# Ledger of designs, part 61: designed miniproteins, single chains, continued (3)

Each design is a single chain, and the fold is of that chain. pLDDT is the mean over its residues in the fold that is shown.

## One batch from the design tools (miniprotein)

Design m10110
Fold by ESMFold2-Fast:
Structure m10110 (fold): chain A 66 residues (1-66)
Amino acid sequence: MPGKLARHAGLASGKSEEEVEKMSKLADEAAKKGVADGHPEALLGAMVKYHEDNKYDELDAVAAQA
C-alpha cells in the first residue's frame, strides 16, 4: 500500500508520528492521481530505499520525474 511505504520512509528518516501520518495520506493521494511511470508503489518503493540510504539527491530526482 502506498501509504504504508510512505509511513515507512518517514520512520526511516526519523520523522515524528504526525509527519508519518501526513506522508501516508500524501502517498495515497499520489496513488489516486496515477503516476505515469508504472505503479505508484514502485516509485514509493524507490523513494523509501533512497531515504534509508540517506540519498536525498536521488530521492528528489525520482520524485521530480514521477
Scores: mean pLDDT 59

Design m10111
Fold by ESMFold2-Fast:
Structure m10111 (fold): chain A 81 residues (1-81)
Amino acid sequence: SLEEEVRQAVEEVARQVGERLGWDEAGVQATRQALLDLVQEMLDAGAMTPQEALDILRRWAEDPDWEFPLPEKLVEWRLSS
């Protein structure tokens, strides 16, 4: 399902960030959970669709700045709400 793809994309982002920054398993797990919570909040609020979330996560994984675009998208959502 698309929701399962979003979850897998979050796991991939957290893994790649952890590898790049040398995080331990606990750090990777905490980041994965925080990302899942943020994405779920935005989906529940109707601020994005699962398709949009997947696109954002894939773009983030490819960007040199791992914090972009999810934090920026969250700010946009809060300003529009």
Scores: mean pLDDT 67

Design m10112
Fold by ESMFold2-Fast:
Structure m10112 (fold): chain A 97 residues (1-97)
Amino acid sequence: SDVLETSPEALAEQAAQRKKQEEYEKRLEEEIERLRKAFEEAGIDVSRLSDEQLRQIAHLILRAKEDPSMTKEKVREDLKALGLDERVQEVVLELIE
């Protein structure tokens, strides 16, 4: 048995982590849907973006919303590292406002 299972605080933390994982996956799915819609409206060829890339972008958006150390500048740098066009970067930056 995990020694952390012996404390009420550790049991509460395990339950909280499960809930956070479920909530995060739901938010990730919502952001992926928003991304697809935003890219389609912007005339971006979504067929050039893999499901993995969409998930990575959605992950960056969620991190930017939850982590105050994630500035728009850092998000832009991460998007550039993914090899995304400037147009794609601008659409994503609008979604993190």
Scores: mean pLDDT 76

Design m10113
Fold by ESMFold2-Fast:
Structure m10113 (fold): chain A 86 residues (1-86)
Amino acid sequence: MEEKVKEFIEKLTKLAGKAIEEQDWATASLLIDAIGEVKRLLEQGKYEEALETIKRYLDQIINNPLTSEELKKEAEELKKEVERAL
């Protein structure tokens, strides 16, 4: 479980990089906040809560009408991976 949460942090970091490259600062900010909260939960050994937190942030990105179609697709794919890990 710990290794899966770390893999998701890496994937969130990659997605944040894409948001920055697209100058989507709102999505980048949400992903940075998600990474910070997930790292805190990881340090506490709260792996299931960390995965649920990732899912919540990804839902916010997917449901934001200002998020690009490319970022939405990557967020949707990542959300499916998180749901499979829960």
Scores: mean pLDDT 85

Design m10114
Fold by ESMFold2-Fast:
Structure m10114 (fold): chain A 80 residues (1-80)
Amino acid sequence: APSREQARRRVLAEAELAVVEMHLSIAIKYKIKLSEEEIKELKEKGERALEELRENGTPEEEVEELRRRFEELLEEAEKT
């Protein structure tokens, strides 16, 4: 089993990723054009969250699936 600290870090990382994905999804839904700076910040936050999930014992297959969904949302938001 992961340590209590690793489990806590995974929860926080998953929550951070969910916040980033929600921001992208809402922007897409309402067709709000995000700036290049906003897209870059969201990309950096999402990448950090995915790395924290990987470092704290999330299975590689799960991290890859989450990355794919995140990258799809990011690409769609950039096209908006």
Scores: mean pLDDT 86

Design m10115
Fold by ESMFold2-Fast:
Structure m10115 (fold): chain A 92 residues (1-92)
Amino acid sequence: EEELRRRVLEEAQELIKAGDEASKTAEDPIKVANLTVAAMILAVASLLPETDREQAARDVLGAVEKAASLTKDPEARQKLLEHGRRLAEALR
């Protein structure tokens, strides 16, 4: 579905922006950035045929929640969680 691809790519782009902001306030910026990129890759890969999107949604949320736990700035953390949840919902 073209609409699904558009939503996933838009939310993935917003997640990357939120992850970049969050990484600047993190104790381990590289780990936060890597977790955010991993979530994006998992979401985009779920667009392939025969993928388990329910599992991808759970894995995306898990990676984002871990990145958020390493983010010290409350605003950046909330933005990261919001876009991660939106991306996971788009996969359902």
Scores: mean pLDDT 82

Design m10116
Fold by ESMFold2-Fast:
Structure m10116 (fold): chain A 89 residues (1-89)
Amino acid sequence: MEATLKSMLEKLKELGYEVLESEITEENGVTSIKLVIRTPENKVIEIEGSITEEELEAGVITREEAKEMLKALEELMEIVKKKLKELKE
């Protein structure tokens, strides 16, 4: 996920998106992600979530938390894809 997120941030900058805040921290097996992006339309998108490797492996992380984080990432990716299509046309 982190490598994909970093790659996505690089592409967003190339597309004229402004990364206002990007925090990815790994401590004692806990990965915390906070992302704040300004779109070319001056809209601000905020994504925040945390997950542990142990919780992932044991299935201890709640389905609700996992779904919310994945949904936020999916919505961001859809916005990026939509803007990529507009820029190509």
Scores: mean pLDDT 59

Design m10117
Fold by ESMFold2-Fast:
Structure m10117 (fold): chain A 76 residues (1-76)
Amino acid sequence: MKEKVERVAEAVREVPGVLDVSALPEAGVVVAYTEDEEAARKAAETAEKAGGEVLAVYPLTGPDGTVTWVVVARVP
């Protein structure tokens, strides 16, 4: 399970426009932060292809007013 979570996280990190990726192996979850909605969509598609299950995709407003898109995927 831990190796599968890290594999999904690594695949998502390679997507253009992905700023950061957090792997939470104990929870079986990967969280990606992307620069825009298009990058978030590509990250979600990549996570699904790598064996993840996308739970949420939503915008998050940063301190500078920049909108960052968050992708949350579960790894079964």
Scores: mean pLDDT 81

Design m10118
Fold by ESMFold2-Fast:
Structure m10118 (fold): chain A 85 residues (1-85)
Amino acid sequence: SLEEIYNSLSEKDRKALELIYQYLKDNSPDLTAPLSDVINYLKSNGYSEEEARSIIYRAIAEGFLIYDNEKQTITASPELVEFFS
């Protein structure tokens, strides 16, 4: 389950995913933002670019985030929205 996957994440990575969700919620009604903006937001919260990219790509692989390669955007999955709502 997504809950089991989330609980298997490090505390730092769980915090990053919460920050990503908050950023998307605060900046877009469609819960979508450019990948670069999400990376920069995590960097402003003490993550390196490598750490930010690592957690984002893991979150995409696990189904928490949806990535559009053509638009270079990140969207919160419906599952992530239900998990944090």
Scores: mean pLDDT 87

Design m10119
Fold by ESMFold2-Fast:
Structure m10119 (fold): chain A 58 residues (1-58)
Amino acid sequence: ETEVTKAENELKKLLADPSLSKEQRDQLLSLYGEWALNISDRKKVEELKGKMRELAKQ
């Protein structure tokens, strides 16, 4: 599984929560876009994954 596919799968998993607000969805899409641009930066990817999961838990 590629890093792009992993990012897409994580986004789909988080967006499957119907209780997410529009603001949370917009933030998740923004973080996904940043992740897609920084695929080669492992530290940045892990930080962005953490931010997406924190947003989904709020």
Scores: mean pLDDT 74

Design m10120
Fold by ESMFold2-Fast:
Structure m10120 (fold): chain A 77 residues (1-77)
Amino acid sequence: NEQQIDELVSKLEELNPEDVEQKIIEFIESLPELHVSSKENYIQSIKNNPLSQLSRNEKRALIKTLLNEGLPLSVFN
C-alpha cells in the first residue's frame, strides 16, 4: 500500500534518523537465517546510505524492502 509507505516515510522524517537506523541494524543482526557476511553487507549498505541523506523515493524503496523482510512497525515509533 503506497499510502501506508508514504505515512511511514513521513514518520521516519519526524524521528531521529540515527535512532531508526540503529533499530534497523539491530533487526538485521537478529535475523537467524542470515550469514554473518550477509548481515555485514546489509549493515554497511545502511551506513553508506544514511537515512537523512536518502531522497523520499529511496526511503520508500528501503522501507518497502525492510517490511518485506519482516521489519516491525515499532521501529517507526
Scores: mean pLDDT 73

Design m10121
Fold by ESMFold2-Fast:
Formats: structure tokens, sequence, C-alpha cells
Structure m10121 (fold): chain A 78 residues (1-78)
């Protein structure tokens, strides 16, 4: 599904942006945003070892979580 791919790509991009900001600023919290070339939009927040993100495309929304301490990651439609 194109909408799912666009939303998940935007979500992943937002997580990468948030992680980069946290690393560069030396803080334990950061936010990131990204858009997908496929038309998705994503937003993420990272705090300590935990990250949460949302991606949207074509009227569909996906939520993702990441725990850097355990390496566990989830993505699901909400």
Amino acid sequence: DAARRAAVEALQGALQAAGKKMYESGTDEAEGEATSPLGGRGRARVRGTKAEAVGEAGGRRFRGTLDAATGEATVEEV
C-alpha cells in the first residue's frame, strides 16, 4: 500500500532527524520532523533511550516506538 509506505518512510525519517538533533545538542530529548518523497509526513520525539514517532499519508496514521537500550522497535497503524 503506497499510503503505508509513505507514512512509515516519513516516520522513520522523523526518528532519524530527532536522534541527530539529540546527538548534536548533547541533550537527552529532541524532536524531529520529516516528509517522504511518497507524500508522507512524520514527527518524532526522542527522550533518553526511548523514541516515539507518528507518520501520516493518504489519510492513514502509523505510530512507531524505539527502545535503544533493548533494540526493540514497533510500527503499527492507529
Scores: mean pLDDT 76

Design m10122
Fold by ESMFold2-Fast:
Structure m10122 (fold): chain A 99 residues (1-99)
Amino acid sequence: ATVTVTATVLADGSVEVTVSGLEGVKSVTVAAWLDGRLVGRAELTADNPVARIPVPGARPGDTLVLSVTAEGEDGSTAQGNITLTAEPGATGTVTLEVE
């Protein structure tokens, strides 16, 4: 199965994460890292394909790294990263293949 995760920095500095392709996928976990520190997590499923992750302490121009893990129904996993600048409207996408 092909999972696409899109992340967008919102005007309040939080990150909105949207997942598509969750049919046949158990879940997607997104962990938000700011300056090497874990600042937020979200679990996304077919029933909840959108999440907003607060990023407290982020300043405009900071680098956000979103670690994405997709888990297939058979327990297979795939990992990817989205790197974003903490600027309103910044967007990034990662596509993962899981069985």
Scores: mean pLDDT 82

Design m10123
Fold by ESMFold2-Fast:
Structure m10123 (fold): chain A 68 residues (1-68)
Amino acid sequence: SSAAEFEELERLYEEDVEAAVRRFAELYGIPEAEARRILVEEDPEAALAAARRLAERLGLSDVEIEVR
């Protein structure tokens, strides 16, 4: 399911980058600046680093982020 949502983000990115950035940020609970790095950053190293950190948060840290 999460992977399917990511595919939809890719299509949105092709038509409206700004909407894709916002959707990505809301979907993963991250700042728009971080989402922008992942989706529109030209520097592959920066984009890959942000993507890897996001993947870890979704698998582990994401559970802690919502705990209040």
Scores: mean pLDDT 62

Design m10124
Fold by ESMFold2-Fast:
Structure m10124 (fold): chain A 108 residues (1-108)
Amino acid sequence: SARREELRRAAEMMREIIAAAREGGNEAAWETFRRLLGVGEPRSLEEALALAERFVEVLRKAALWHLEENRDKFTEEEIEELLRKIEEEARAVLERLRAEARARAAAA
């Protein structure tokens, strides 16, 4: 399905981002993410916040891909708990990235 393909692409992007992070840290991870999206470095706080939201969406979709690929290994109750944890983690990462973007803008 189109949704399944979208989740698979997000998982592939995240795999490349994680590989870049292991070699060059957070800077390399962000450069890789921007390259995969075909975008440059954000020029404003608004662009930085939008980039953070796009990153978290990719992270969430990648987690959903791994859950769907392993769905048969979990009970319905476990799937509901994993979905809740994915949403909680996505929210936490988004708030952290937004705070970092705002702090960087305030320092400039």
Scores: mean pLDDT 87

Design m10125
Fold by ESMFold2-Fast:
Structure m10125 (fold): chain A 71 residues (1-71)
Amino acid sequence: MEEIKKLLEELKRLAEEEKKLKKSLEEAQKVVNEIGKLLGPEAALLASDYVNAVIQGDEERKKELEEKLLK
């Protein structure tokens, strides 16, 4: 019983961390939208690709997209 309760507490903690990560992704989408407002829809697409490259750990794509966005 206690063992299951301890596992449930761990799941709850991990689910709260997942909620925070989801909130961070929603914040990232707001930033992408702001870039689109400032630089146009092409820049918003590049910013979205940048977020995906970071999540995937694609270092080469990150660098390329960052350079394009900061021009």
Scores: mean pLDDT 79

Design m10126
Fold by ESMFold2-Fast:
Structure m10126 (fold): chain A 70 residues (1-70)
Amino acid sequence: EEELAKLIYKVYQALLEAGVSPEKAQRAVLAIYELAKKNNYKITDEQIEEILRKYAGLSEEKAREIVEKA
């Protein structure tokens, strides 16, 4: 759970640095947290990328960049 919290924080900061609004960034990281909770606090890079594309409005390439940075 602590590792997930650190991941959430890093992804949120990376989204803000990439110019994503705080509102969209917050929605994206909440979706990551909710999905991870259903899977024993584990989430794959692919699942994070899908959430970033859907909730933050990022392209596939930009979502992958954020995941790599986090």
Scores: mean pLDDT 81

Design m10127
Fold by ESMFold2-Fast:
Structure m10127 (fold): chain A 94 residues (1-94)
Amino acid sequence: MSLEDLLLREYLRVMEAAETGSLAEARAVAREFLARLQAEVRKTMDEATVARVDALIAEAEARLAAAQSGAEFREVVVTFLGGFGRVLREHEAA
């Protein structure tokens, strides 16, 4: 599976869980997504890029733990993807 295919599939799964499931279920799905993304980045990216992604994941995990609604949860995920996209663009430029 490509990183792009993984991102799209897992993003849709997290959004669906946030919309239709419990907040606890949405957090579990998001943690699985972040773990899979981290593993994929570690296989293909340099150490500096991995460190930046690890920092973004830690920040997202803290914010997801604090989220009290599906709307707040979705906002955290969208913010994470924006940050991740910036890291990928900088990696491609290097």
Scores: mean pLDDT 78

Design m10128
Fold by ESMFold2-Fast:
Structure m10128 (fold): chain A 61 residues (1-61)
Amino acid sequence: SEEEKVERVIAEADRALDAGKSYQEIVDLVDRLVEEYGLSEEQKIRVYRHLSERIMERLAA
């Protein structure tokens, strides 16, 4: 389903963040997966919102 695709991209981003990947590497990964899965602009915004919140949480703490 479309929701499963979004959740998969989010899970991959979270995994990369946990593995200590750089912000650029994580963004590049997300961009690639968004294009590969054919996510809509709305779905892409959801992924980036999650990624932004997680990165800000970890870097600001």
Scores: mean pLDDT 81

Design m10129
Fold by ESMFold2-Fast:
Structure m10129 (fold): chain A 88 residues (1-88)
Amino acid sequence: NPAVLAVLESLANVVPEGKPLLTNFTDENAFEVARELVRIAIDSGDFEKIDAADRALEQLYYLTGDQRFLNLSIDVAVVVLKEAVEKV
């Protein structure tokens, strides 16, 4: 799916450490690739990268209808809320 790849490429431009993950991309492993890019964004502690990851997951859910992308977006929001509560 070219639209799914375009979203993942856009996210990889924000988290360039994850660009190698795109070299083994297939439609079957799109969720696994997205999950690893999201993990890199979360591990960075950079809220701009984390926000980009959340937006990418919402777009991937819209394009695919795959509930796993929506569930992962909710998990990202929970991580952001925990970080915000612990530091304020």
Scores: mean pLDDT 79

Design m10130
Fold by ESMFold2-Fast:
Structure m10130 (fold): chain A 95 residues (1-95)
Amino acid sequence: RDAELEAMDSIMDIYDIGVELAHSLGDSEANLELNRLATQAFEALHNGDYDGARRSAEELARLAVELAERAGDKSTAEYIREQLRRFLEALDRLR
């Protein structure tokens, strides 16, 4: 239970930051893609599809990092990478 909540919290943090960045950049297409990837990651995690959850979370983090880099925010990009690492560590505990 704790590891699943940690994984969910990491996805939510990455998603929330990504949406803020997409809004700041005026990138509605990125905002839609963040929503799609986060939804897929949560659905996969809920269904015990840990490989699917990993793929969707990695793509979510990649897009969020790209948005942070476009905004010139290196510290936020590093934080997103840290949240992805925490997600992957939590996911390993669920296997």
Scores: mean pLDDT 88

Design m10131
Fold by ESMFold2-Fast:
Structure m10131 (fold): chain A 78 residues (1-78)
Amino acid sequence: DEALEEKRRALGREIVDYLDRNFPPEMIKALKEGKVSENGLKVAELYAKDILENREAQTPETVEAAEELLKLIKEIKK
């Protein structure tokens, strides 16, 4: 059903937009506080890369936060 698929996509976009705005700043804070596991680092790296690949749909603040997050993760990698 195309109408149900369109509604699902719209809801998915709102959820993604919320996460994209809030996840990188929260993760940067957690990394600086030493509260992130190895699995958390992998998830954060994948999420930051996804935001940067979808840069045209993001706010400048979200892109900058994702770039800072990715840089911090690379500095933490052994």
Scores: mean pLDDT 72

Design m10132
Fold by ESMFold2-Fast:
Structure m10132 (fold): chain A 100 residues (1-100)
Amino acid sequence: SMAREILEEYKRQGYSLEEIAKAIVMAEIAAKAEEKGPEVYEKVRELLEEMLKEGKSAEEIREEMKKTFGIEVREPPKSEEEAIERLEELYEKRRERAAK
């Protein structure tokens, strides 16, 4: 339910499903990098920022992360329901890693 509220909020702010899908892919990459430790996380963050500045697609970002760091994530969500499901997973993972 929280993930659905987040999706609806982004839609109200004018974000397209494709933009939301790319953001989900990037968040999943960041989460996997965090699990590998702070050094990997910082390097992944720097490369993600550079690729965003260069206007790279979600597919190009996925390929680069797989080649450089061995981080694999699924293709961008193709529907609102898939986006909600993946946001729920990200939310639960973030909560599990939160503050403690």
Scores: mean pLDDT 81

Design m10133
Fold by ESMFold2-Fast:
Structure m10133 (fold): chain A 127 residues (1-127)
Amino acid sequence: DLEELLKEIRKLLKEIAEIAKKQEKLPVEEVDKIVSELFRISTEGKKNNKSNEETAKEISEKTGLPEEQVLAALKAIDALVNGDYEKAIEYLKKLAELKPSVPVALFVLISFGESELAQELIEYLES
C-alpha cells in the first residue's frame, strides 16, 4: 500500500510537470526569482506558525501566482512532511486540475525530492 501510494505521487508529479510545460513559458531568470520567493515565504511562514492559507495569500500577493495553486501546493507539501501520503495525493490531484504554472510545478517537484523531473522542466525552459 505505501509503495503504491509513492508510485501514485510520482505519477502525479510527472503529470504536473507536463501540464506546466503547456502553460505560459516564462524566462528562466523570472522562474528562478519566483521559485526563490516561494521557498523564502513558505519557510518564514512555517517558522512563524502561519497557516497555509495565510502563507498562500502572501505568496500570491508578492508573486502574482494564483492563490488556489499556491495553497494546493503548500497543502500537498505539508501532507508529505507529515507522512500523510493519501492527503498529499488529494492535494496533488487538485493542483493538477488548477493547471499549475512552471514556478508552482518546480516548487512542488523540488519539495517532493523529484530532482530529475525538476531538471527536465528547467531544461525545457532553457530550450
Scores: mean pLDDT 90

Design m10134
Fold by ESMFold2-Fast:
Structure m10134 (fold): chain A 91 residues (1-91)
Amino acid sequence: MEELLEKADSLVEEADRLYKQGKFDEAIEKYREAINLYIEAGDFEKAAEVASRGIDIANEYIEKNKDDFDKVLDAAARLVAFATIKVAMES
């Protein structure tokens, strides 16, 4: 269990680095992997926290790219996915 949580934490750190490098799609994939590991570990609070971070990052990406329809559309889809996960973890 501790090993699983450590792996999830590492994926969040990797996702943060990828996002700072402008690799939005890769960052989102790593956040999703981390959420799955937190759920498997039974840490629903951490899963919800990472989903909330995904929402914040998607919103920030939309604001920075508001004139690019394709980027806004992709980020909005990911925002909805993270919001759905957060609600499920809080239910």
Scores: mean pLDDT 82

Design m10135
Fold by ESMFold2-Fast:
Structure m10135 (fold): chain A 68 residues (1-68)
Amino acid sequence: FDAAARAGAAELQRVDPAADFEAAAHAGKGIADASARGLDREGQAEVAARTPGADERAAKAARLGASS
Protein backbone atom coordinates (compact mmCIF):
# COMPACT_ATOMS: atom_id res chain seq x y z
CA PHE A 1 0.00 0.00 0.00
CA ASP A 2 2.41 2.69 1.20
CA ALA A 3 5.26 1.46 -1.01
CA ALA A 4 3.04 1.40 -4.10
CA ALA A 5 1.69 4.89 -3.41
CA ARG A 6 5.22 6.21 -2.90
CA ALA A 7 6.45 4.64 -6.15
CA GLY A 8 3.58 6.27 -8.02
CA ALA A 9 4.35 9.65 -6.46
CA ALA A 10 8.02 9.31 -7.39
CA GLU A 11 7.17 8.56 -11.02
CA LEU A 12 4.82 11.55 -11.18
CA GLN A 13 7.59 13.71 -9.72
CA ARG A 14 9.95 12.57 -12.51
CA VAL A 15 7.38 13.04 -15.28
CA ASP A 16 6.12 16.32 -13.80
CA PRO A 17 9.03 17.93 -11.94
CA ALA A 18 8.41 20.76 -9.46
CA ALA A 19 9.14 23.32 -12.18
CA ASP A 20 6.29 22.03 -14.36
CA PHE A 21 3.98 21.93 -11.34
CA GLU A 22 4.85 25.51 -10.42
CA ALA A 23 4.32 26.62 -14.03
CA ALA A 24 0.80 25.13 -13.97
CA ALA A 25 0.10 26.82 -10.62
CA HIS A 26 1.26 30.17 -11.99
CA ALA A 27 -0.97 29.75 -15.04
CA GLY A 28 -3.97 29.09 -12.83
CA LYS A 29 -3.16 32.10 -10.67
CA GLY A 30 -2.90 34.27 -13.77
CA ILE A 31 -6.38 33.25 -14.89
CA ALA A 32 -7.81 33.96 -11.43
CA ASP A 33 -6.05 37.33 -11.28
CA ALA A 34 -7.34 38.25 -14.75
CA SER A 35 -10.87 37.37 -13.64
CA ALA A 36 -10.48 39.62 -10.60
CA ARG A 37 -9.48 42.42 -12.97
CA GLY A 38 -12.74 41.98 -14.88
CA LEU A 39 -11.40 40.21 -17.96
CA ASP A 40 -13.51 37.71 -19.83
CA ARG A 41 -12.45 34.15 -20.63
CA GLU A 42 -10.48 35.12 -23.74
CA GLY A 43 -8.65 37.88 -21.90
CA GLN A 44 -7.92 35.49 -19.04
CA ALA A 45 -6.31 32.99 -21.43
CA GLU A 46 -4.05 35.69 -22.89
CA VAL A 47 -2.98 36.93 -19.45
CA ALA A 48 -2.27 33.36 -18.30
CA ALA A 49 0.00 32.85 -21.32
CA ARG A 50 2.00 35.92 -20.26
CA THR A 51 2.42 34.91 -16.61
CA PRO A 52 4.69 31.84 -16.88
CA GLY A 53 8.36 32.83 -16.84
CA ALA A 54 8.86 34.04 -13.29
CA ASP A 55 11.36 31.20 -12.86
CA GLU A 56 13.39 32.64 -15.76
CA ARG A 57 13.83 35.81 -13.73
CA ALA A 58 15.21 33.83 -10.80
CA ALA A 59 17.62 32.03 -13.15
CA LYS A 60 18.85 35.39 -14.45
CA ALA A 61 19.45 36.64 -10.91
CA ALA A 62 21.45 33.49 -10.15
CA ARG A 63 23.48 34.08 -13.32
CA LEU A 64 24.49 37.54 -12.13
CA GLY A 65 25.65 36.02 -8.84
CA ALA A 66 27.63 33.34 -10.65
CA SER A 67 29.38 35.86 -12.92
CA SER A 68 30.64 37.81 -9.91
Scores: mean pLDDT 52

Design m10136
Fold by ESMFold2-Fast:
Structure m10136 (fold): chain A 99 residues (1-99)
Amino acid sequence: SAEEEKEELEFLEKNREELLAQLDEALADESLSESARIAAELVRLYLEEAPEAELARLLEEALARLTDERERAVLRLFYRALVTHDFAAARAEAERLAA
């Protein structure tokens, strides 16, 4: 529900410092896929309250390098969820892509 998505965002805001430390550790993992690394980097920028233009630039650079349409679609969906705070729509589309 929309209320559950709001609670998730409040959790991220309250635990921002701890989550940033965990993201830095995750980004050091050499086994992380390119799309997963970009997703983690988008979350890090979001939690650091970076301008939306910076998140958009990272996405554009990633989409220029990625050739898999599914990975490109997932990253676009994830970026949209972060900037619009519409995680319910992102979840529904992810389920559609997984089918």
Scores: mean pLDDT 70

Design m10137
Fold by ESMFold2-Fast:
Structure m10137 (fold): chain A 80 residues (1-80)
Amino acid sequence: KKYTPEEIVELAKEFVDYLEKQGVITPEQAERIKKLFEEALKKKVDPETLERMFARFWYLVNLGRVDDAIAYLEKEIKKL
């Protein structure tokens, strides 16, 4: 429930850093993902929309489809 958009993005960026440290994603992927999270925050989306987008993003990452996850996030942010 009620994290602020800023808190949601902060936690998401920390988890991205963790995944990079564990070798699950590359440093280049981590940088791109964090930049996209910051772009979503700048668009002033509501927390519900952020949670929906991030849920789909994490689902794709968990499947090992990191490039698809990044492409999905880029497309969704463009729509904002």
Scores: mean pLDDT 81

Design m10138
Fold by ESMFold2-Fast:
Structure m10138 (fold): chain A 82 residues (1-82)
Amino acid sequence: AIRARVTGVEELPDGSRLVTLEFLDGAPSPFKVGDRVEIRSLATGAIDFGEVTAVSPTGIVVRTRGAYAVGEEVEVRKVTLG
C-alpha cells in the first residue's frame, strides 16, 4: 500500500467524484488506468473503493463515490479481481 494526500476533488454530474491523490513516498507508481483500488483513510480508518482514471509519476486520479477533503491523507492499494 502507498500513502497519498488528497490534492483535488471534482464532483461529477453522475454523483461520482474525481479524487486526485499525490504520493507521499518517492516510490514509482504501481497503478495503471482501469485498476480497481482500495482507499483507506488514515484519520478515520474508513475504506472506500474506486477506479484509476489517470496515472502520473507522482500520483493517480481515482473515480469514486466516497467523500474526501483536500489535505486528507490516505493509504491506497490495488485490488486484484480473481
Scores: mean pLDDT 79

Design m10139
Fold by ESMFold2-Fast:
Structure m10139 (fold): chain A 95 residues (1-95)
Amino acid sequence: SKKALDEVQKLEQEKADFERSVQRGLENGRRLLAASDEERRALAEEGRRDKDKANEFGAGVRGALALRGDLQEDVDNALNSQKEALDKRAAEALS
């Protein structure tokens, strides 16, 4: 039915949005881990002056902690679990 197809499309979009959000956080974290102490300090100071830059820096810090603190496996497991849950819901909507 059209309703079932609309629900599947919504779930696929939610899955894609979630995957992009996680990947952006991890990528920002990798950039912070690769940055020099001086560059990290400059980014932190920019965040004190600009709320959007503060949010971006905060997301990068969380991503860096996820990568550095053995949290990458937990992040990967959470991402895979969410993708599997959305795929299951999409399959059920089509049945």
Scores: mean pLDDT 67

Design m10140
Fold by ESMFold2-Fast:
Structure m10140 (fold): chain A 88 residues (1-88)
Amino acid sequence: DPEKFLKQLIDEYVKAYPKASWLKDVTLEELNKAYLKWMFENGDKTYTPKEIAEKMKKAVEEGNKDEVLYYFGEALRLGAKPDGSWIE
């Protein structure tokens, strides 16, 4: 169940980074829409898991929700797990 898996990843991320608590209200549909919009506007780039974790943390700190959703989408595409490996 992709929706349950997304919720597990969000819950683990928010536990480590409470400033991203707004992610708990994000649906898979909203994540996908934001991801595709960012790719269309900025091009498709390749990142390592560490770079994604660092960029997500920075985007959360800056309050850039669209950028957070893009890097979360990249983490999902690269097989992120609720094991903390994607948390900086």
Scores: mean pLDDT 78

Design m10141
Fold by ESMFold2-Fast:
Structure m10141 (fold): chain A 73 residues (1-73)
Amino acid sequence: SEALELVENLLSEGSSRITALIVVAGAEAAYEATKRGLKKISDEELIEAAERVAELVGASEEEKEEVIKRLLE
């Protein structure tokens, strides 16, 4: 998975898990919004992307909640 590889690369370069998850989830949400012709990224796209990326990396529920919170700010 390209998302998993990107998370692993960010972690290897010294990023925290939460930061890596935010960056990758944000990129996934932006890609999906663009593909669907949306003018802006909705909260639904951000939450869906965060949940998918968290599942791919085996993130805890606490990590997932923090990522979603920071994406929706």
Scores: mean pLDDT 80

Design m10142
Fold by ESMFold2-Fast:
Structure m10142 (fold): chain A 61 residues (1-61)
Amino acid sequence: MLSEDEQLRIYLEAAENPELRPLLEAHIAELQKAKAAGASREELQAIADRGVRELRAAIEA
């Protein structure tokens, strides 16, 4: 599975790609919304894991 450093690298690569930036922004917005709503650590981790997998798949496509 992806390390914390690998997850950060994926976020940075997505931020530099204009085609992936909307997906990255949507993922960050979802995570921030969940955090503001009082989501648990487990819920936030699940959202982060899903978002990272989606971004990684898009980068590797």
Scores: mean pLDDT 77

Design m10143
Fold by ESMFold2-Fast:
Structure m10143 (fold): chain A 89 residues (1-89)
Amino acid sequence: SLSAEELERIREIERRLQEWAAKLDLNNPEDQKNLQAALATAILHIARLLGEPQSPQEAQIVARAEELVAQYKDNPGVKLAKEWIAEVE
């Protein structure tokens, strides 16, 4: 189970992601890739805090996030999400 402090950190990451995403043009393929990279990075971090996947569906979500982060490793969205994570830890 997550502590109240860990839940607050997750909420702050979600807030930063939402504020940044609102500034993107989702008709632009580059902005779409940046958003997917940031989302995958955030999902992977949250999954690490939650521990072992409790279902095959959760395991697939984590595996897909790992694949996307590996694919987009040099993408600005990955770097930005990692900066938000570091700032709230």
Scores: mean pLDDT 82

